Designed miniproteins, single chains, continued (4). Designs and how they scored, part 35

Each design is a single chain, and the fold is of that chain. pLDDT is the mean over its residues in the fold that is shown.

## One batch from the design tools (miniprotein)

Design m13194
Fold by ESMFold2-Fast:
Structure m13194 (fold): chain A 74 residues (1-74)
Amino acid sequence: SKEQELQDLLAELSARVAAKARELVAAGASPEEVREAAYKIVDEFIKKNNITDKEFIELMYKAADMVVDTVLAA
Protein backbone atom coordinates (compact mmCIF):
# COMPACT_ATOMS: atom_id res chain seq x y z
CA SER A 1 0.00 0.00 0.00
CA LYS A 2 1.03 3.65 -0.30
CA GLU A 3 0.96 3.87 3.50
CA GLN A 4 3.49 1.02 3.74
CA GLU A 5 5.72 2.65 1.08
CA LEU A 6 5.72 5.97 3.00
CA GLN A 7 6.45 4.15 6.29
CA ASP A 8 9.40 2.33 4.67
CA LEU A 9 10.78 5.64 3.33
CA LEU A 10 10.46 7.32 6.75
CA ALA A 11 12.09 4.32 8.47
CA GLU A 12 15.09 4.46 6.07
CA LEU A 13 15.43 8.24 6.55
CA SER A 14 15.16 7.92 10.36
CA ALA A 15 17.83 5.18 10.45
CA ARG A 16 20.26 7.24 8.34
CA VAL A 17 19.68 10.38 10.44
CA ALA A 18 20.07 8.42 13.72
CA ALA A 19 23.36 6.84 12.57
CA LYS A 20 24.81 10.20 11.46
CA ALA A 21 23.58 12.03 14.59
CA ARG A 22 25.17 9.40 16.88
CA GLU A 23 28.45 9.57 14.90
CA LEU A 24 28.59 13.37 15.18
CA VAL A 25 27.65 13.45 18.90
CA ALA A 26 30.41 10.89 19.60
CA ALA A 27 32.83 13.20 17.73
CA GLY A 28 31.83 16.19 19.92
CA ALA A 29 29.71 18.06 17.38
CA SER A 30 27.35 20.81 18.60
CA PRO A 31 23.54 20.32 18.58
CA GLU A 32 23.35 22.84 15.70
CA GLU A 33 25.92 20.90 13.62
CA VAL A 34 24.02 17.63 14.24
CA ARG A 35 20.72 19.23 13.13
CA GLU A 36 22.31 20.79 10.01
CA ALA A 37 23.76 17.38 9.04
CA ALA A 38 20.32 15.77 9.53
CA TYR A 39 18.69 18.35 7.23
CA LYS A 40 21.35 17.68 4.55
CA ILE A 41 20.43 13.97 4.72
CA VAL A 42 16.73 14.90 4.28
CA ASP A 43 17.61 17.10 1.26
CA GLU A 44 19.66 14.28 -0.35
CA PHE A 45 16.89 11.74 0.36
CA ILE A 46 14.29 14.04 -1.28
CA LYS A 47 16.47 14.39 -4.40
CA LYS A 48 17.35 10.68 -4.65
CA ASN A 49 13.70 9.55 -4.32
CA ASN A 50 12.22 12.41 -6.43
CA ILE A 51 9.87 13.44 -3.62
CA THR A 52 7.71 16.43 -4.65
CA ASP A 53 4.85 16.22 -2.09
CA LYS A 54 5.30 19.31 0.12
CA GLU A 55 3.35 17.80 3.03
CA PHE A 56 5.49 14.65 2.98
CA ILE A 57 8.66 16.79 2.73
CA GLU A 58 7.55 18.68 5.87
CA LEU A 59 6.90 15.32 7.60
CA MET A 60 10.43 14.14 6.68
CA TYR A 61 12.00 17.25 8.26
CA LYS A 62 9.84 16.76 11.38
CA ALA A 63 10.92 13.10 11.57
CA ALA A 64 14.58 14.16 11.30
CA ASP A 65 14.06 16.73 14.09
CA MET A 66 12.50 14.08 16.36
CA VAL A 67 15.38 11.66 15.73
CA VAL A 68 18.00 14.38 16.40
CA ASP A 69 16.21 15.45 19.61
CA THR A 70 16.12 11.80 20.78
CA VAL A 71 19.85 11.27 20.10
CA LEU A 72 20.80 14.59 21.77
CA ALA A 73 18.71 13.67 24.87
CA ALA A 74 20.48 10.31 25.27
Scores: mean pLDDT 86

Design m13195
Fold by ESMFold2-Fast:
Order: C-alpha cells, then structure tokens, then sequence
Structure m13195 (fold): chain A 85 residues (1-85)
C-alpha cells in the first residue's frame, strides 16, 4: 500500500542517517555531509506537518519524501567515500 511504502521510505532514511552519524563519529570530514542530511530531515518534518494538518494526501507526502530520499542517497554515497579513505 501507499502507507506501507511511506513507512518503508522513512525507515530507509532513518537507517542511512544512523550510518552517517556512525561515519562522522569516526571521521570528522563527514560532519558537513551530516549537516546537509539534517537540513533534509527538517524538510521531511515539514511534510509530516503538512500531512497532519490535512494540507496534502498520503500519496503527495510519499512523492515528496521519495524526492528527498534521492538527495539523502547522494549524501550517503559521499559519506561512504569518506569512510573508505
């Protein structure tokens, strides 16, 4: 369902965030990447707020979160490159 996809997408974002925190703890060069991730998480919070206030559908929320997930995946790849250094 759309709701299951939204939950899975949110879970993927959380797991990538935890790994980026782990990488940054071992290599401070990853802190700028983690800071950019934090800005994207604030955008996800705005989407959740819009959904709670009835300003969008679950389908619209999923699309917006999937777009942000793509940006987070790019940051995650940057963090992995720093980890391999």
Amino acid sequence: SVEDRLEQTYGDIVLMGLEMIRIAAKNPKAYPVLKEFTKLVRQVDDIVSDLQQGRQSVEEALQRVEEIKKQIEELYEKALKIYKE
Scores: mean pLDDT 85

Design m13196
Fold by ESMFold2-Fast:
Structure m13196 (fold): chain A 55 residues (1-55)
Amino acid sequence: GPAEEKARERGYAAGKTLGEQLGLEVALAFVRRNNGHDPAGLEGGEAGAREGAAA
């Protein structure tokens, strides 16, 4: 029922947040091996510039 669906959705959101943190560590290792840089610096700066430049 709806109560069960809400509980599942909350569990999913909490698990996803933890999974993203772990995924970032793995992504950092791979990006450093390829570019020797932090992905947050590369993507964050580029994404911010694109959004700011967008008319």
Scores: mean pLDDT 61

Design m13197
Fold by ESMFold2-Fast:
Structure m13197 (fold): chain A 89 residues (1-89)
Amino acid sequence: SELQEAIERARKEIEKAAEELGLSVEEIEREAREALRNGSVEKLLRESEPERRLILAQMIGIILAEEGDLEAARRANAVLERLAPEFAE
């Protein structure tokens, strides 16, 4: 399925980026889930370092897609393209 393929691609990108930066995927997911609950996604992304911001945006997209909010996931992908156009291949 298109959604499953998108989720798998995003997970692989997060794993690779996190490994290269020495970041915890679990910590990134926790931060993303907290921001979604608090309505502070834009603030979190704005205040994060560029490399961490990309990973957070991808994680947010994955969480929203897994919860079945496809429209919100599409909006998250648009943010990703704005922050890192070279990864929108």
Scores: mean pLDDT 72

Design m13198
Fold by ESMFold2-Fast:
Structure m13198 (fold): chain A 117 residues (1-117)
Amino acid sequence: SSDELIEKLLEAIRNKNAEELKKVVEKLKENLESASESAKEFLKAIYYIYKEYGEEALRELLEKLADPSNTDGFYDIVYEVTGDSYNEIIEKTKNLSNEELKEALDKFYETALELIE
C-alpha cells in the first residue's frame, strides 16, 4: 500500500539506504493516482514546506523525521519547522495536482539523498 511505501521511505533514510530510497520513490510515483489520501496528504505537506519555506526547511523536516531519537509525531514536526498546523497546510493544499505531488516526491528524494550521502 502507499502508506507502507511512506513508512519504507522514512526507514530508508534512517538506515541510510540510498538504493531502497530510490526504489520506494519510483513505486510511489507509479502508484500516485491510486495512493491513499494519507499518503497524498504527506506529499501535499512536503510540497507546501518546499514552496513556502524552501529547501532548507524541507531538509530540517527530513532530518527530524529520520532521527531515531526524536519522539515527536509528523504533525508536531511540521509545526516545529513551519509554525503552521498540519490541518491548516492540508486545507491550503487540497487543490494540488498529481503533477505537483510528483514534484514534491522529487524534492523529497533530492533532499533525502543529501542527508544520507
Scores: mean pLDDT 84

Design m13199
Fold by ESMFold2-Fast:
Structure m13199 (fold): chain A 89 residues (1-89)
Amino acid sequence: MKIYVQLDDGSLKEFEVEDDTPLKEILKDTNFPSWIPDVTPKELGLKDGDVIIAINGKKPSEAVTLEKSDTVVFDVERDGKIIKREVKL
């Protein structure tokens, strides 16, 4: 499936992802925090066309500055709506 990550300028970066492939391996060049373990698209309930717009309230480009937490919240835009997806670590 194809998902997108919103960059600081509001542009979208496209990624081809599999349901069971860790997002950190696919999104390694988007400054995703290294402490986020093997979170998969399936665990987040992602679908084709989904846009990741924030991680724990931070822009994806700023997410690398996030302190390690026991919970990660992804803000995902789908069909113009923001859906919050929570992963307990």
Scores: mean pLDDT 73

Design m13200
Fold by ESMFold2-Fast:
Structure m13200 (fold): chain A 86 residues (1-86)
Amino acid sequence: GPELAQQLIDLAKKFNVPVEGVNAIASGVDLGLSKEEILKLGINTIRTHGLWNSLSDSDIETYIKRLEENFEELVKEVEELLKKFN
């Protein structure tokens, strides 16, 4: 719903990662994927988004590194949001 969508946007802003990456994590959690599969989905989504928007390789790698460094907290906060709004 709109409240969940806004919370995922706020989470993306908090960690300074593309919202598409956070949405990919949420989709992976909802589908019951492993943490390794969720991470791969997030990374692939950021790469695809960056290429589509003509971001530099350095910007794409910066976003991926930030996603990886914050991954455990991102998954935890996404899981809590999905429980709250389901």
Scores: mean pLDDT 86

Design m13201
Fold by ESMFold2-Fast:
Structure m13201 (fold): chain A 58 residues (1-58)
Amino acid sequence: MSPRELAREAAREAARLYKEGKVDEATKIAQDMFKKAGVTPDEAREAAAEALREIEEE
C-alpha cells in the first residue's frame, strides 16, 4: 500500500476521534502514524485536510 493511502487511513482515524471531541488524542495518533508511514509533511497535511473535510461536511 502506498504511503499516501496509509496516511489517509491514519487521518481518517484521527478525524473520528476529533469528531468525538478527543482532539488531543486525534492529533497524537495522526502524528505517530504519519511518522511510521514515512510520508512527507505535505502528504500528511493533504490526508489530514481531506479527512477533516469529511467530518466537517457531515
Scores: mean pLDDT 68

Design m13202
Fold by ESMFold2-Fast:
Structure m13202 (fold): chain A 80 residues (1-80)
Amino acid sequence: SEKKIQELLDKFREEVVKLLKEAGYDDADAEALADRIVESIEAYIKKVGASIKQVEKILKKTLETVKKTLASIKKIRAAR
């Protein structure tokens, strides 16, 4: 089960890095920010003893939040 959680986290990290780069972050900033997000999620998962299904739900919700936040930033930039 630990291997499955790591695979989910790795896939999530790849998607976050891609979204950040598409939003105009350079490679270094995108990687660093994605690492911080993943570290926060890993710490939470360990603290609560989350199941694989709970991890999948957390990652899906976090990815949706990242997408919405970046879309909002893009709208704010376009309105200036």
Scores: mean pLDDT 84

Design m13203
Fold by ESMFold2-Fast:
Structure m13203 (fold): chain A 79 residues (1-79)
Amino acid sequence: MNWRQVSDTVYEQSFTLPDGSTLLVTIDREKGTVTARILDEEGRLLAEATVPINPDDSDADINTAMSLAVQQALQKRDQ
């Protein structure tokens, strides 16, 4: 995965979805959150979901939280 480090505690990754929207995933270790945001082609927020993480979570635990946040964001967009 091509994670970009935004700060000492924040990592970000973006994906283009088949419908042309953007999925933006942010891991914030200081806040203890993983956030998935879905943006349309104009950059407007369609859906967002946040999942808590612990400071001692492994990379595998964070990947699980990321998958959950993405699934929740997609479900919210489809409502």
Scores: mean pLDDT 79

Design m13204
Fold by ESMFold2-Fast:
Structure m13204 (fold): chain A 92 residues (1-92)
Amino acid sequence: MELSEEEKKEREKALKEEEEKLASKKEQEKKADEVARASMKTEKEKKEFEIELEKRELVETYGKLYKVSPEEERKKIVEEAKKKVLELEKKL
C-alpha cells in the first residue's frame, strides 16, 4: 500500500526535527568552511574542498534519512551513501 498523506507528513516532520537538532553544529561547520575557502589559493584546492563539502552534506543527508527510516530501509540508505561517496572520490 502507498504511504498515506499523513504518514508522509510525519516523515517530513521527523526530518525537520533532526535538521533543527543539527542546526547549531551546522552553523559552526559553515564558519569553519568559510575560513577554509578564504585560505585556499588554487583552483585545485577549491575543487577538492567542494568535493569534500559534497561528501559531508551527503553523509549528513543520509544520516538524517537513516534515523527516520525503518530498519529494513536503513541498509539501502547506507549502501546508497557509500555508492555516492565512491562516485565523488572518483572525481578526485
Scores: mean pLDDT 74

Design m13205
Fold by ESMFold2-Fast:
Structure m13205 (fold): chain A 100 residues (1-100)
Amino acid sequence: SAVEPLKKLYEKIKDKLDVTKYTAVGILLAALDFALSTPKMPDEEIATIIKAIYDLVKPYLGDYKKEAAEAFLTLAEYLEKLGKYEAAELARKLAEELLK
């Protein structure tokens, strides 16, 4: 799964998240899996889910910023193969921001 690297990252940072944020990210990761398995899911909706995940996890990444960037790049490559170019561009941009 193209979402698997993000799920592994999430498990590594879970102790830094409060229960509300932890639950929210879990729901968003499940929503992303569903969206990627749904051919008619709009590109804009997928991008919205990705941005929401990023915004929730970014403050808690610490030493995992590079791993997070690699996870978003893996997702971007898969999105390009699906023809979801807006979501792919966003995922690449977020990865680039993490590598600064």
Scores: mean pLDDT 88

Design m13206
Fold by ESMFold2-Fast:
Structure m13206 (fold): chain A 102 residues (1-102)
Amino acid sequence: PLSPEEIAARILGLSLALFVGYLTKEPSILKFEKELNRALLEAVREATPEAWELIRKFGKEITPKEFGELLKRVLKAMSEAKDFDELLEKVTEIVREYISKL
């Protein structure tokens, strides 16, 4: 099974990819939205109480500057990813860096 940190990173990474994609009207959102929604639903179903606590702690402790930098990194991953597997790996890795410091 995935660790609480990995599940939290997937939920946050996928959610932020959807949010940033729609907010900025990123063209790749139309390519990936179905896979993003499916993967997010799967991650939410696998989420333990410990994963949700990590997500809450992330939301409480992230600074506006760090959040802005995170959104820029996620948007770049959205625009540059050649396929969904690469997008999932990149957005999960980006968010995992923040969760590992909690």
Scores: mean pLDDT 86

Design m13207
Fold by ESMFold2-Fast:
Structure m13207 (fold): chain A 95 residues (1-95)
Amino acid sequence: MEELKRLSKEERLAVQNDRIAAATAEGRRLGASLTDEQLDAFVDKLVEELRKQGREELADRIRAMYDEGKAAGLTPEQILANILSALVAEEFAEA
């Protein structure tokens, strides 16, 4: 994260875009391997870990994204792609 502060605006944007794309692809692959029940357990664990780290606002946002995605009829692949890309975007916002 400290390394991102040393990049130019264009270089930082390129790294951000590459990492978001990679996180989206990873989320799709992970989601394809999970059942709905396993996805529920994964999101519960992720939210718990974020709360333990003091990242309560991010934990609440991830929970909302999951609940909204389920209500919209999104697949596990789409839900995890959205969640993992949001986690990476938040990392760049904190850097």
Scores: mean pLDDT 79

Design m13208
Fold by ESMFold2-Fast:
Structure m13208 (fold): chain A 63 residues (1-63)
Amino acid sequence: PTLVVEGPGTAADIALALASVGVKVLRIEREGDRFLVTVDPNADLEAAKAALEKAGFRVVEVR
């Protein structure tokens, strides 16, 4: 799954937030003002979203 993420931070901030809840990141791409964050298929997406929101990001779409 790919999380579409918006917020004022960097790709490194996203990676740290996801690592804190054990979510493995496969790829992060910048697409304009947002990030496409591809995570492991077995990742807990609710934990991932909560960690990103706590870090100041918004998950606007899951693909």
Scores: mean pLDDT 83

Design m13209
Fold by ESMFold2-Fast:
Structure m13209 (fold): chain A 85 residues (1-85)
Amino acid sequence: TAALLEEALAAFAKAEEALAAGDLEAALEATERALAAAEAALGPSHPAVITALFALGQLYKQLGDDEKAAEYYALARERAAAHRA
């Protein structure tokens, strides 16, 4: 789990770097890797995972993929509800 957490943190850092550079495609790829690693390390309903899902929704919306954006927002809301339950 420590190795997966380290991978998640590195991927989140790369996503921030890509966003600062204006590279939405690179930010999307890095955020998808961060989501996978965070899910594996922390579980599907952890706040870090929920944050990554909202970030993916926002990125897909900026890329014009409203269907994928809505899908990620819905998943984030479902997992947030599960975390509070």
Scores: mean pLDDT 81

Design m13210
Fold by ESMFold2-Fast:
Formats: C-alpha cells, structure tokens, sequence
Structure m13210 (fold): chain A 66 residues (1-66)
C-alpha cells in the first residue's frame, strides 16, 4: 500500500528528505503524521503543502502549527 509506505517513510525520513518530496505526496498522509512532518519543514515548504489542502483541513493545521 502506497499510503502505508509513505507513512513509514515520513516516520523515519530526515527533514531534508521530507522537503524533497512533492507536496502532492505529503498531503496523502493522515492528519497526525502530516502535522509532525509539517513541524519539521521550513515555512516555504509548509506553505506549499497547506495550499494543496481543502480550506477546513488547512485551517486545522494552521491552528495546530501556531
């Protein structure tokens, strides 16, 4: 399962490795995993990922990151 593999990668990968992934791959993660990943990314990459989320999901993540 691609999603299961992506979750495993996100749990073990470095911040640099995570930043190298396309934002479209990162948004496939579950909320808990994606939040942990976003906290490890630079603000510019966080903005790219957040821009791909639907408004409700984006607002929840912005609140959790503040």
Amino acid sequence: DRLARLREFAATASAEELAALPPEELVQLDDGTLLRVLRRLPPSKQAEVLALLPPERRAAFEGALA
Scores: mean pLDDT 78

Design m13211
Fold by ESMFold2-Fast:
Structure m13211 (fold): chain A 89 residues (1-89)
Amino acid sequence: SLEELLEKKLKEEEKKKEQEFVSEITAYALIGIGFTQSPDPEVQAIGEQIIKKSLEAIKADEEGNKKEAEKYIEQAKELVDKANELLAA
């Protein structure tokens, strides 16, 4: 039925969004780990903060708080940009 097709499409969309979220968190956590290996202590500290924000995003997602999880990912992204600016100087 049309109703069954609509329900299937909505479930597929939800699964895709969750997969994209997990992939993004994993990418930022790995980037953060990379920065902790930097000889620059400021970049090392930023790497530790990126890891912390990735963990906070996971916790918020587990608690069903999608907006809070997205906020932590955005903060992790801003920290990555800051570390890259320091490394380019």
Scores: mean pLDDT 84

Design m13212
Fold by ESMFold2-Fast:
Structure m13212 (fold): chain A 81 residues (1-81)
Amino acid sequence: GKTVEELSKEELRKKVKEAVELALELLESDPELAERGFGTAYQAAYKYDKELAEEIEKLLKELGLEDLVEKIKKKLKEAEE
């Protein structure tokens, strides 16, 4: 069975969603920390769950954080170079 792998994937999704929610709460009090939180969540989703990454990107764009999304994408591309 792949129980450990399945739990790990579900835990990753849960942690990514929790990180996004925490970053949203931090956006009013600490925008810089919020940006780091979004970056961490998006990076994890981008590597392991493309569908979740697309959902996070859509959410951030709907919140008017398109510049933040583009900064995170550039940071991820720079990390691949």
Scores: mean pLDDT 74

Design m13213
Fold by ESMFold2-Fast:
Structure m13213 (fold): chain A 90 residues (1-90)
Amino acid sequence: LLKEIEEELRKASLAREAGDLKEAAEHLRKAAELAKKAGDLKRAAIALAELGRVLFEAGDYEEAAKAYEEANELAPSEAVKEAAEKAAAA
């Protein structure tokens, strides 16, 4: 599970660098689900916060807000909370 989470996060980073935001979001969703399944809430929150960022860049503001909100619920962060509010207002 841990190695699979790291692999999905790496694939997401590569897809983002290639400009494929849809592929990046898919890998981040997989990473978050694997992290939740493993009980690793901190890694799940990181994957969800990065998912929110990618979705915001893609113009999917409502889904970005949801991803940031879930990330903040799993691992509270003022920066993630602020990002969720900005996405919800966009």
Scores: mean pLDDT 83

Design m13214
Fold by ESMFold2-Fast:
Structure m13214 (fold): chain A 66 residues (1-66)
Amino acid sequence: NREKLDRLLEAYLRLSRELGRWPSQRELARELGISVSTLRRILRELEDAGLITYDPATGRFYPVMP
């Protein structure tokens, strides 16, 4: 879902600027006002939709850009 992706990317970029580093899943979930389990579900939904690539080993995700 594009709307979920947009919210996720906005929070991610905002936190990255504020922290000067990549945010953890916990930090990202807190910024979005959701649980870590809800964040993981959203990441899975976006991956299934082909909007992101998720790396479970690092906990990082990357938007699929045209």
Scores: mean pLDDT 73

Design m13215
Fold by ESMFold2-Fast:
Structure m13215 (fold): chain A 73 residues (1-73)
Amino acid sequence: MDVELRAGIEEAERLREEGDYRSAGFMYEQLARAHPERQAELLEKASDSYEKAGDFDKSKELKEKSEKVKKEM
């Protein structure tokens, strides 16, 4: 496994547990940019985190990006 990806996901999950959904969403979005192989999954997690933060516009944008990535194969 990519150690950087694993550590980043664990940090984002910790931020969610602390209630910092916006920072968690940002972390997942950055991980999606760095790891194209996991991009769809990470964008969905970012979307969910922004939705919980009350940022519905950002959540919708990232969910649509995730769907596009899934169709690229």
Scores: mean pLDDT 81

Design m13216
Fold by ESMFold2-Fast:
Structure m13216 (fold): chain A 113 residues (1-113)
Amino acid sequence: MEGARKAAEYAKKKDAKGAAEAAKKAAESGTDVESASSAGAGGGAASGAATVLGTEEAKKAGKEGGEAGTKAGKEAGVEGSIGMGSAMTAGAMGGTSGDAEGAGELALKAAEG
């Protein structure tokens, strides 16, 4: 899950744009469950970081990351959509704690199963 790990690293740096780009790359890597879960983790990490940062640019990046994850989930089918949704939700919940690093970590763990 290279994309999910990169997204977690970007979230730790409070870089919502980097996490969103990692989500887009994971979505482009394939149409399988692993690619969808990695894209979901990237979207969750971006969303979490956006929540912590609170800027309009970060919110836009979080939305773009979420859209990339959603697209990857649809292409991977039902199982990919479930994996993507779980990872994305975990990352977003981590952001609510005010910890961008924790958001990325939770999203990565959810994507790994």
Scores: mean pLDDT 76

Design m13217
Fold by ESMFold2-Fast:
Structure m13217 (fold): chain A 126 residues (1-126)
Amino acid sequence: MASVEEQMAALLQKSVTNAGMIVEIAKESITNENEQEQLESLYNQFKTLATNLVNKIAAHDWEGAYEELQKMTKTLVELVKIVRKLNPLLSQEQQKKVAKNIMLIETQIARLHLMIQIQLMDKKSN
């Protein structure tokens, strides 16, 4: 059975991969260099925060992990806003693929949040 830490790391890796798929689809519809740079900057920030979160989880720094997850969630919200603005320019198949990947990322982040909260509650009880 995979450890809790291994399960969290796998969810984070999947979140980064799914975010990357959304970014690649969105780039096909971006004609403005500033919007492309903003999207790439947010994706790079999301990857950096995911790496920080993995390190906090490995160190059993659950307060630090929660803080990094909150930053990662905020970055995802900003990334999704840009992608949703581009949605009318996407094909129906691209729109479906984006919606599917957004749903997957939101589910993965929600599971990570719950797992970290359980670790924080266990620490508070003992």
Scores: mean pLDDT 84

Design m13218
Fold by ESMFold2-Fast:
Structure m13218 (fold): chain A 75 residues (1-75)
Amino acid sequence: MVLVTLKAKPGTEPEQFRKAAEIISEVAREAEKRLAQTPPSQYPDLAAQAREEVRKRLKEAGLEDAVEFDIEIYV
């Protein structure tokens, strides 16, 4: 199971929040696809990779200060 937590930071425009949510949803969807072929012992690594990908894409989009997020992967 993949769990995403997303919160807007103060002053974030609705459009910025929407774009950040789209990026995070895309990364979470890719993690979910990989989850089906990933043993539980590797879930922490998959979660870490997903968080790094989100940070990278948010930074490239200029949205790194727009949201707070977390991605957690459970058995």
Scores: mean pLDDT 82

Design m13219
Fold by ESMFold2-Fast:
Structure m13219 (fold): chain A 107 residues (1-107)
Amino acid sequence: DLEEKSLLLAKELIIELMGEEFLKELLEYSKKKEKEKVSELIQEFMEKLVEWAEEKGLESREKLAEYIKELLIKKYADDPELVAFIESLKPEELLDLISKGLQKLYE
């Protein structure tokens, strides 16, 4: 369950920044165990995340985490159990779960 939630949160952030087609491509390479291609796409995502944070004036890791948390809560407003789970997380815990979800894509 926690691993599935980590993957879900990572996938949703990727969709928000990169779009659904980017996630589909990333998942295809992950399924084929093409680790170098997965790394390239995750690097593109991380670079986009930095640009996105700068555009929104998110000056710290904590501010970025809080913004992502609010974005996900708003996106999943129709899922009370998922919202309650996300609300229970400290901002740093949310970032750690997203990081674990991204790592799962290499495996």
Scores: mean pLDDT 84

Design m13220
Fold by ESMFold2-Fast:
Structure m13220 (fold): chain A 79 residues (1-79)
Amino acid sequence: SELEKVYKEILDLILEAMKQVSDKEVILELIGMQLRAIGTYLDLERQLKQGKISEEEAIARLKAFKAEVEARIAELLAR
């Protein structure tokens, strides 16, 4: 599904960031982002199954979250 594809893209971004850092505090922040990504994905899947949102809305929300993750990774890798 498109939603699962966006979710995997988010996980891949975080994994690639983790490969670039050895700082424990940055690694813990990246782990926190992984947990938030999992929670967001599961909540969107639940809402979609309950008919509370459309597939297009779920994808849009997860893509917005992906943009937040990209911005936060850039901040963490900058210092």
Scores: mean pLDDT 87

Design m13221
Fold by ESMFold2-Fast:
Structure m13221 (fold): chain A 95 residues (1-95)
Amino acid sequence: SSREKLIAEYKKLAETKSGSKKYLALFNVYMELEDIEEALKYAKLLAEELEKEGVDADPEEVLKYLENAAIYGAKYKNVSKAVGELIRLVGDQLD
């Protein structure tokens, strides 16, 4: 389907990124696929990478937010909103 092609292209694009941006993009891909187990994997890697990059955010709070977005967002179909709110929280600090 066209949606499956878009997800595949988005996954390829995510894999071209580096550091925290790569893990954030992969988290978003697996959330769109409703693969919560893989999404949680990338949530942990994202939190760890943000700490290494010295981003002015608490990695534990970022991880808790991502875990809640994965578990509750998938159930309530609010994944895109939750990820968008995280991007705003961290986006300016990733530049």
Scores: mean pLDDT 66

Design m13222
Fold by ESMFold2-Fast:
Structure m13222 (fold): chain A 96 residues (1-96)
Amino acid sequence: MEKLEKLLKKIEEDLKSRNKVTLTGEKKGPKEIYREYLAENNGKKEKITIKIEEKGKTIVVTITTEVENQPTTVTTIVIDLETLEVVGKSATTAEE
């Protein structure tokens, strides 16, 4: 849990440094943290969802960004639970 909260704080710090954000939803479990934010960036409304999950020996961070009238972007970061080093990163844009 403590490692998930540390990662969440780093992600929130980066998010708040770039955007005016409002927390709109949250959920916390023993191995999962979920946060939903509404952000406004240059007059555009963005919905940002952060999901942090402990999966065995890894932590999976999924950041979903939904921007008004734009494709949804999903960023997945896989982190080693012991070292907290990034072992994998992918970004996918939902093209329709």
Scores: mean pLDDT 77

Design m13223
Fold by ESMFold2-Fast:
Structure m13223 (fold): chain A 92 residues (1-92)
Amino acid sequence: MDDIIRQTFRISRQLSSTGDPLAQQGASYAVQGAISFRRGNYDQSITYFDQSIRILQQTISTTTDPQVQQLAQQGIRVVSRLRDIAQQQRRS
């Protein structure tokens, strides 16, 4: 669990460093989601992760930079995993 939170912050930092505005926005929502998750606010966390995934999907469809595309794909995988954990915690 701690590892996936760290991975979320790491990939968000990498996305923010690309200079792509959508990648930066997707990263911002991923960070907000991870912070909400750490605070135990799982409903809010899921909302932020859903926004992050949507924006990162737009990044993939609009970018011509293969590195930005690869980072956005990695971001979606990491954020989706943490979102699934948040959803399980919400049910408890």
Scores: mean pLDDT 87

Design m13224
Fold by ESMFold2-Fast:
Structure m13224 (fold): chain A 90 residues (1-90)
Amino acid sequence: MVEGSFEKYLKETIPEEKRKALDAKIEKAQALLDKGKATKDPKYYEEAKKLAEEALEEAKKYGDPISALRAVGLIVEAELGLKRIEKEKK
């Protein structure tokens, strides 16, 4: 039977460049959440949510449940951050 390396098999199911792009979007969303916490600027939370939603759709398209779960977590954190800013403004 034709057996590829584990990494080659993953490249056939989820190309490495697409996995790297997904990870980059998740990292950028996390960095935007951190900036939102530091600046109290809802703009950063809104950008983080948008980027996390894009990552979630890509993860679903590629069948990556781990990246999908991470993206959902980032969406939830962004929503909570926006609610926290609203509460703190009184």
Scores: mean pLDDT 75

Design m13225
Fold by ESMFold2-Fast:
Structure m13225 (fold): chain A 75 residues (1-75)
Amino acid sequence: KLKELEELASKMSGDLGKEVAEILGLSVPLPEEVAKKWVEKILNNPEEFTEEIVKKVQAAYMKHYKLSAEELLKS
């Protein structure tokens, strides 16, 4: 069951979902929408996370979704 969930998540996650899951130490890739919510949460609440995680998440998001960065920071 976990293996099937991991494969399904991998197909739905895209590159951002895979990178964000890896940065957070998760066993399965995140769907792209969930990965975007995690990026938003981390960038808006950087004090709740390590500096390394914040930097890696910001870099991953900017690499894949540069135009959305301003929109994300406003929320």
Scores: mean pLDDT 66

Design m13226
Fold by ESMFold2-Fast:
Structure m13226 (fold): chain A 71 residues (1-71)
Amino acid sequence: AVPEEVKEAMEYLKEYVESNSEVPESFKRLLEKAIEEKDYALVLSVVELLQPSGEPDEKLLKAKEALEKYL
């Protein structure tokens, strides 16, 4: 079974890419495919790509931690 923290992370990531028009379309497609295929290692890679270069997003950091602990 997938932990609740990982499921919460996946839902936040979907919301993040939908609400941030600056996210490249290729990243959105990659994330959707990774989630559909249950490729959590690929999801983790996408989270690293989504992190802002300026101020870190706290929820993205939590999503990264949840995925790293699950993998």
Scores: mean pLDDT 78

Design m13227
Fold by ESMFold2-Fast:
Structure m13227 (fold): chain A 58 residues (1-58)
Amino acid sequence: SVLDTLSPATRAMMIGRLVAQGLTEEEAIKKLNSMSPEQVQKMAQQAQQHYQQSRAGR
C-alpha cells in the first residue's frame, strides 16, 4: 500500500490527525489506504507543515 512507502513518523502524524477529527485508528488507516498515492503524499506534506508551524508538539 501507499502507506508502506511513508516513514513511520509521517504515517503516525497522518493517522493522529484523522483520529483528532473523530475517526478511530482503524478507520483512519482504512481511509488512508483508500486514497490515491497523490492524495496521501499531499496530506503527508500538509501534516508535516502544520506540525512545524504550530510547534505545539502535537
Scores: mean pLDDT 72

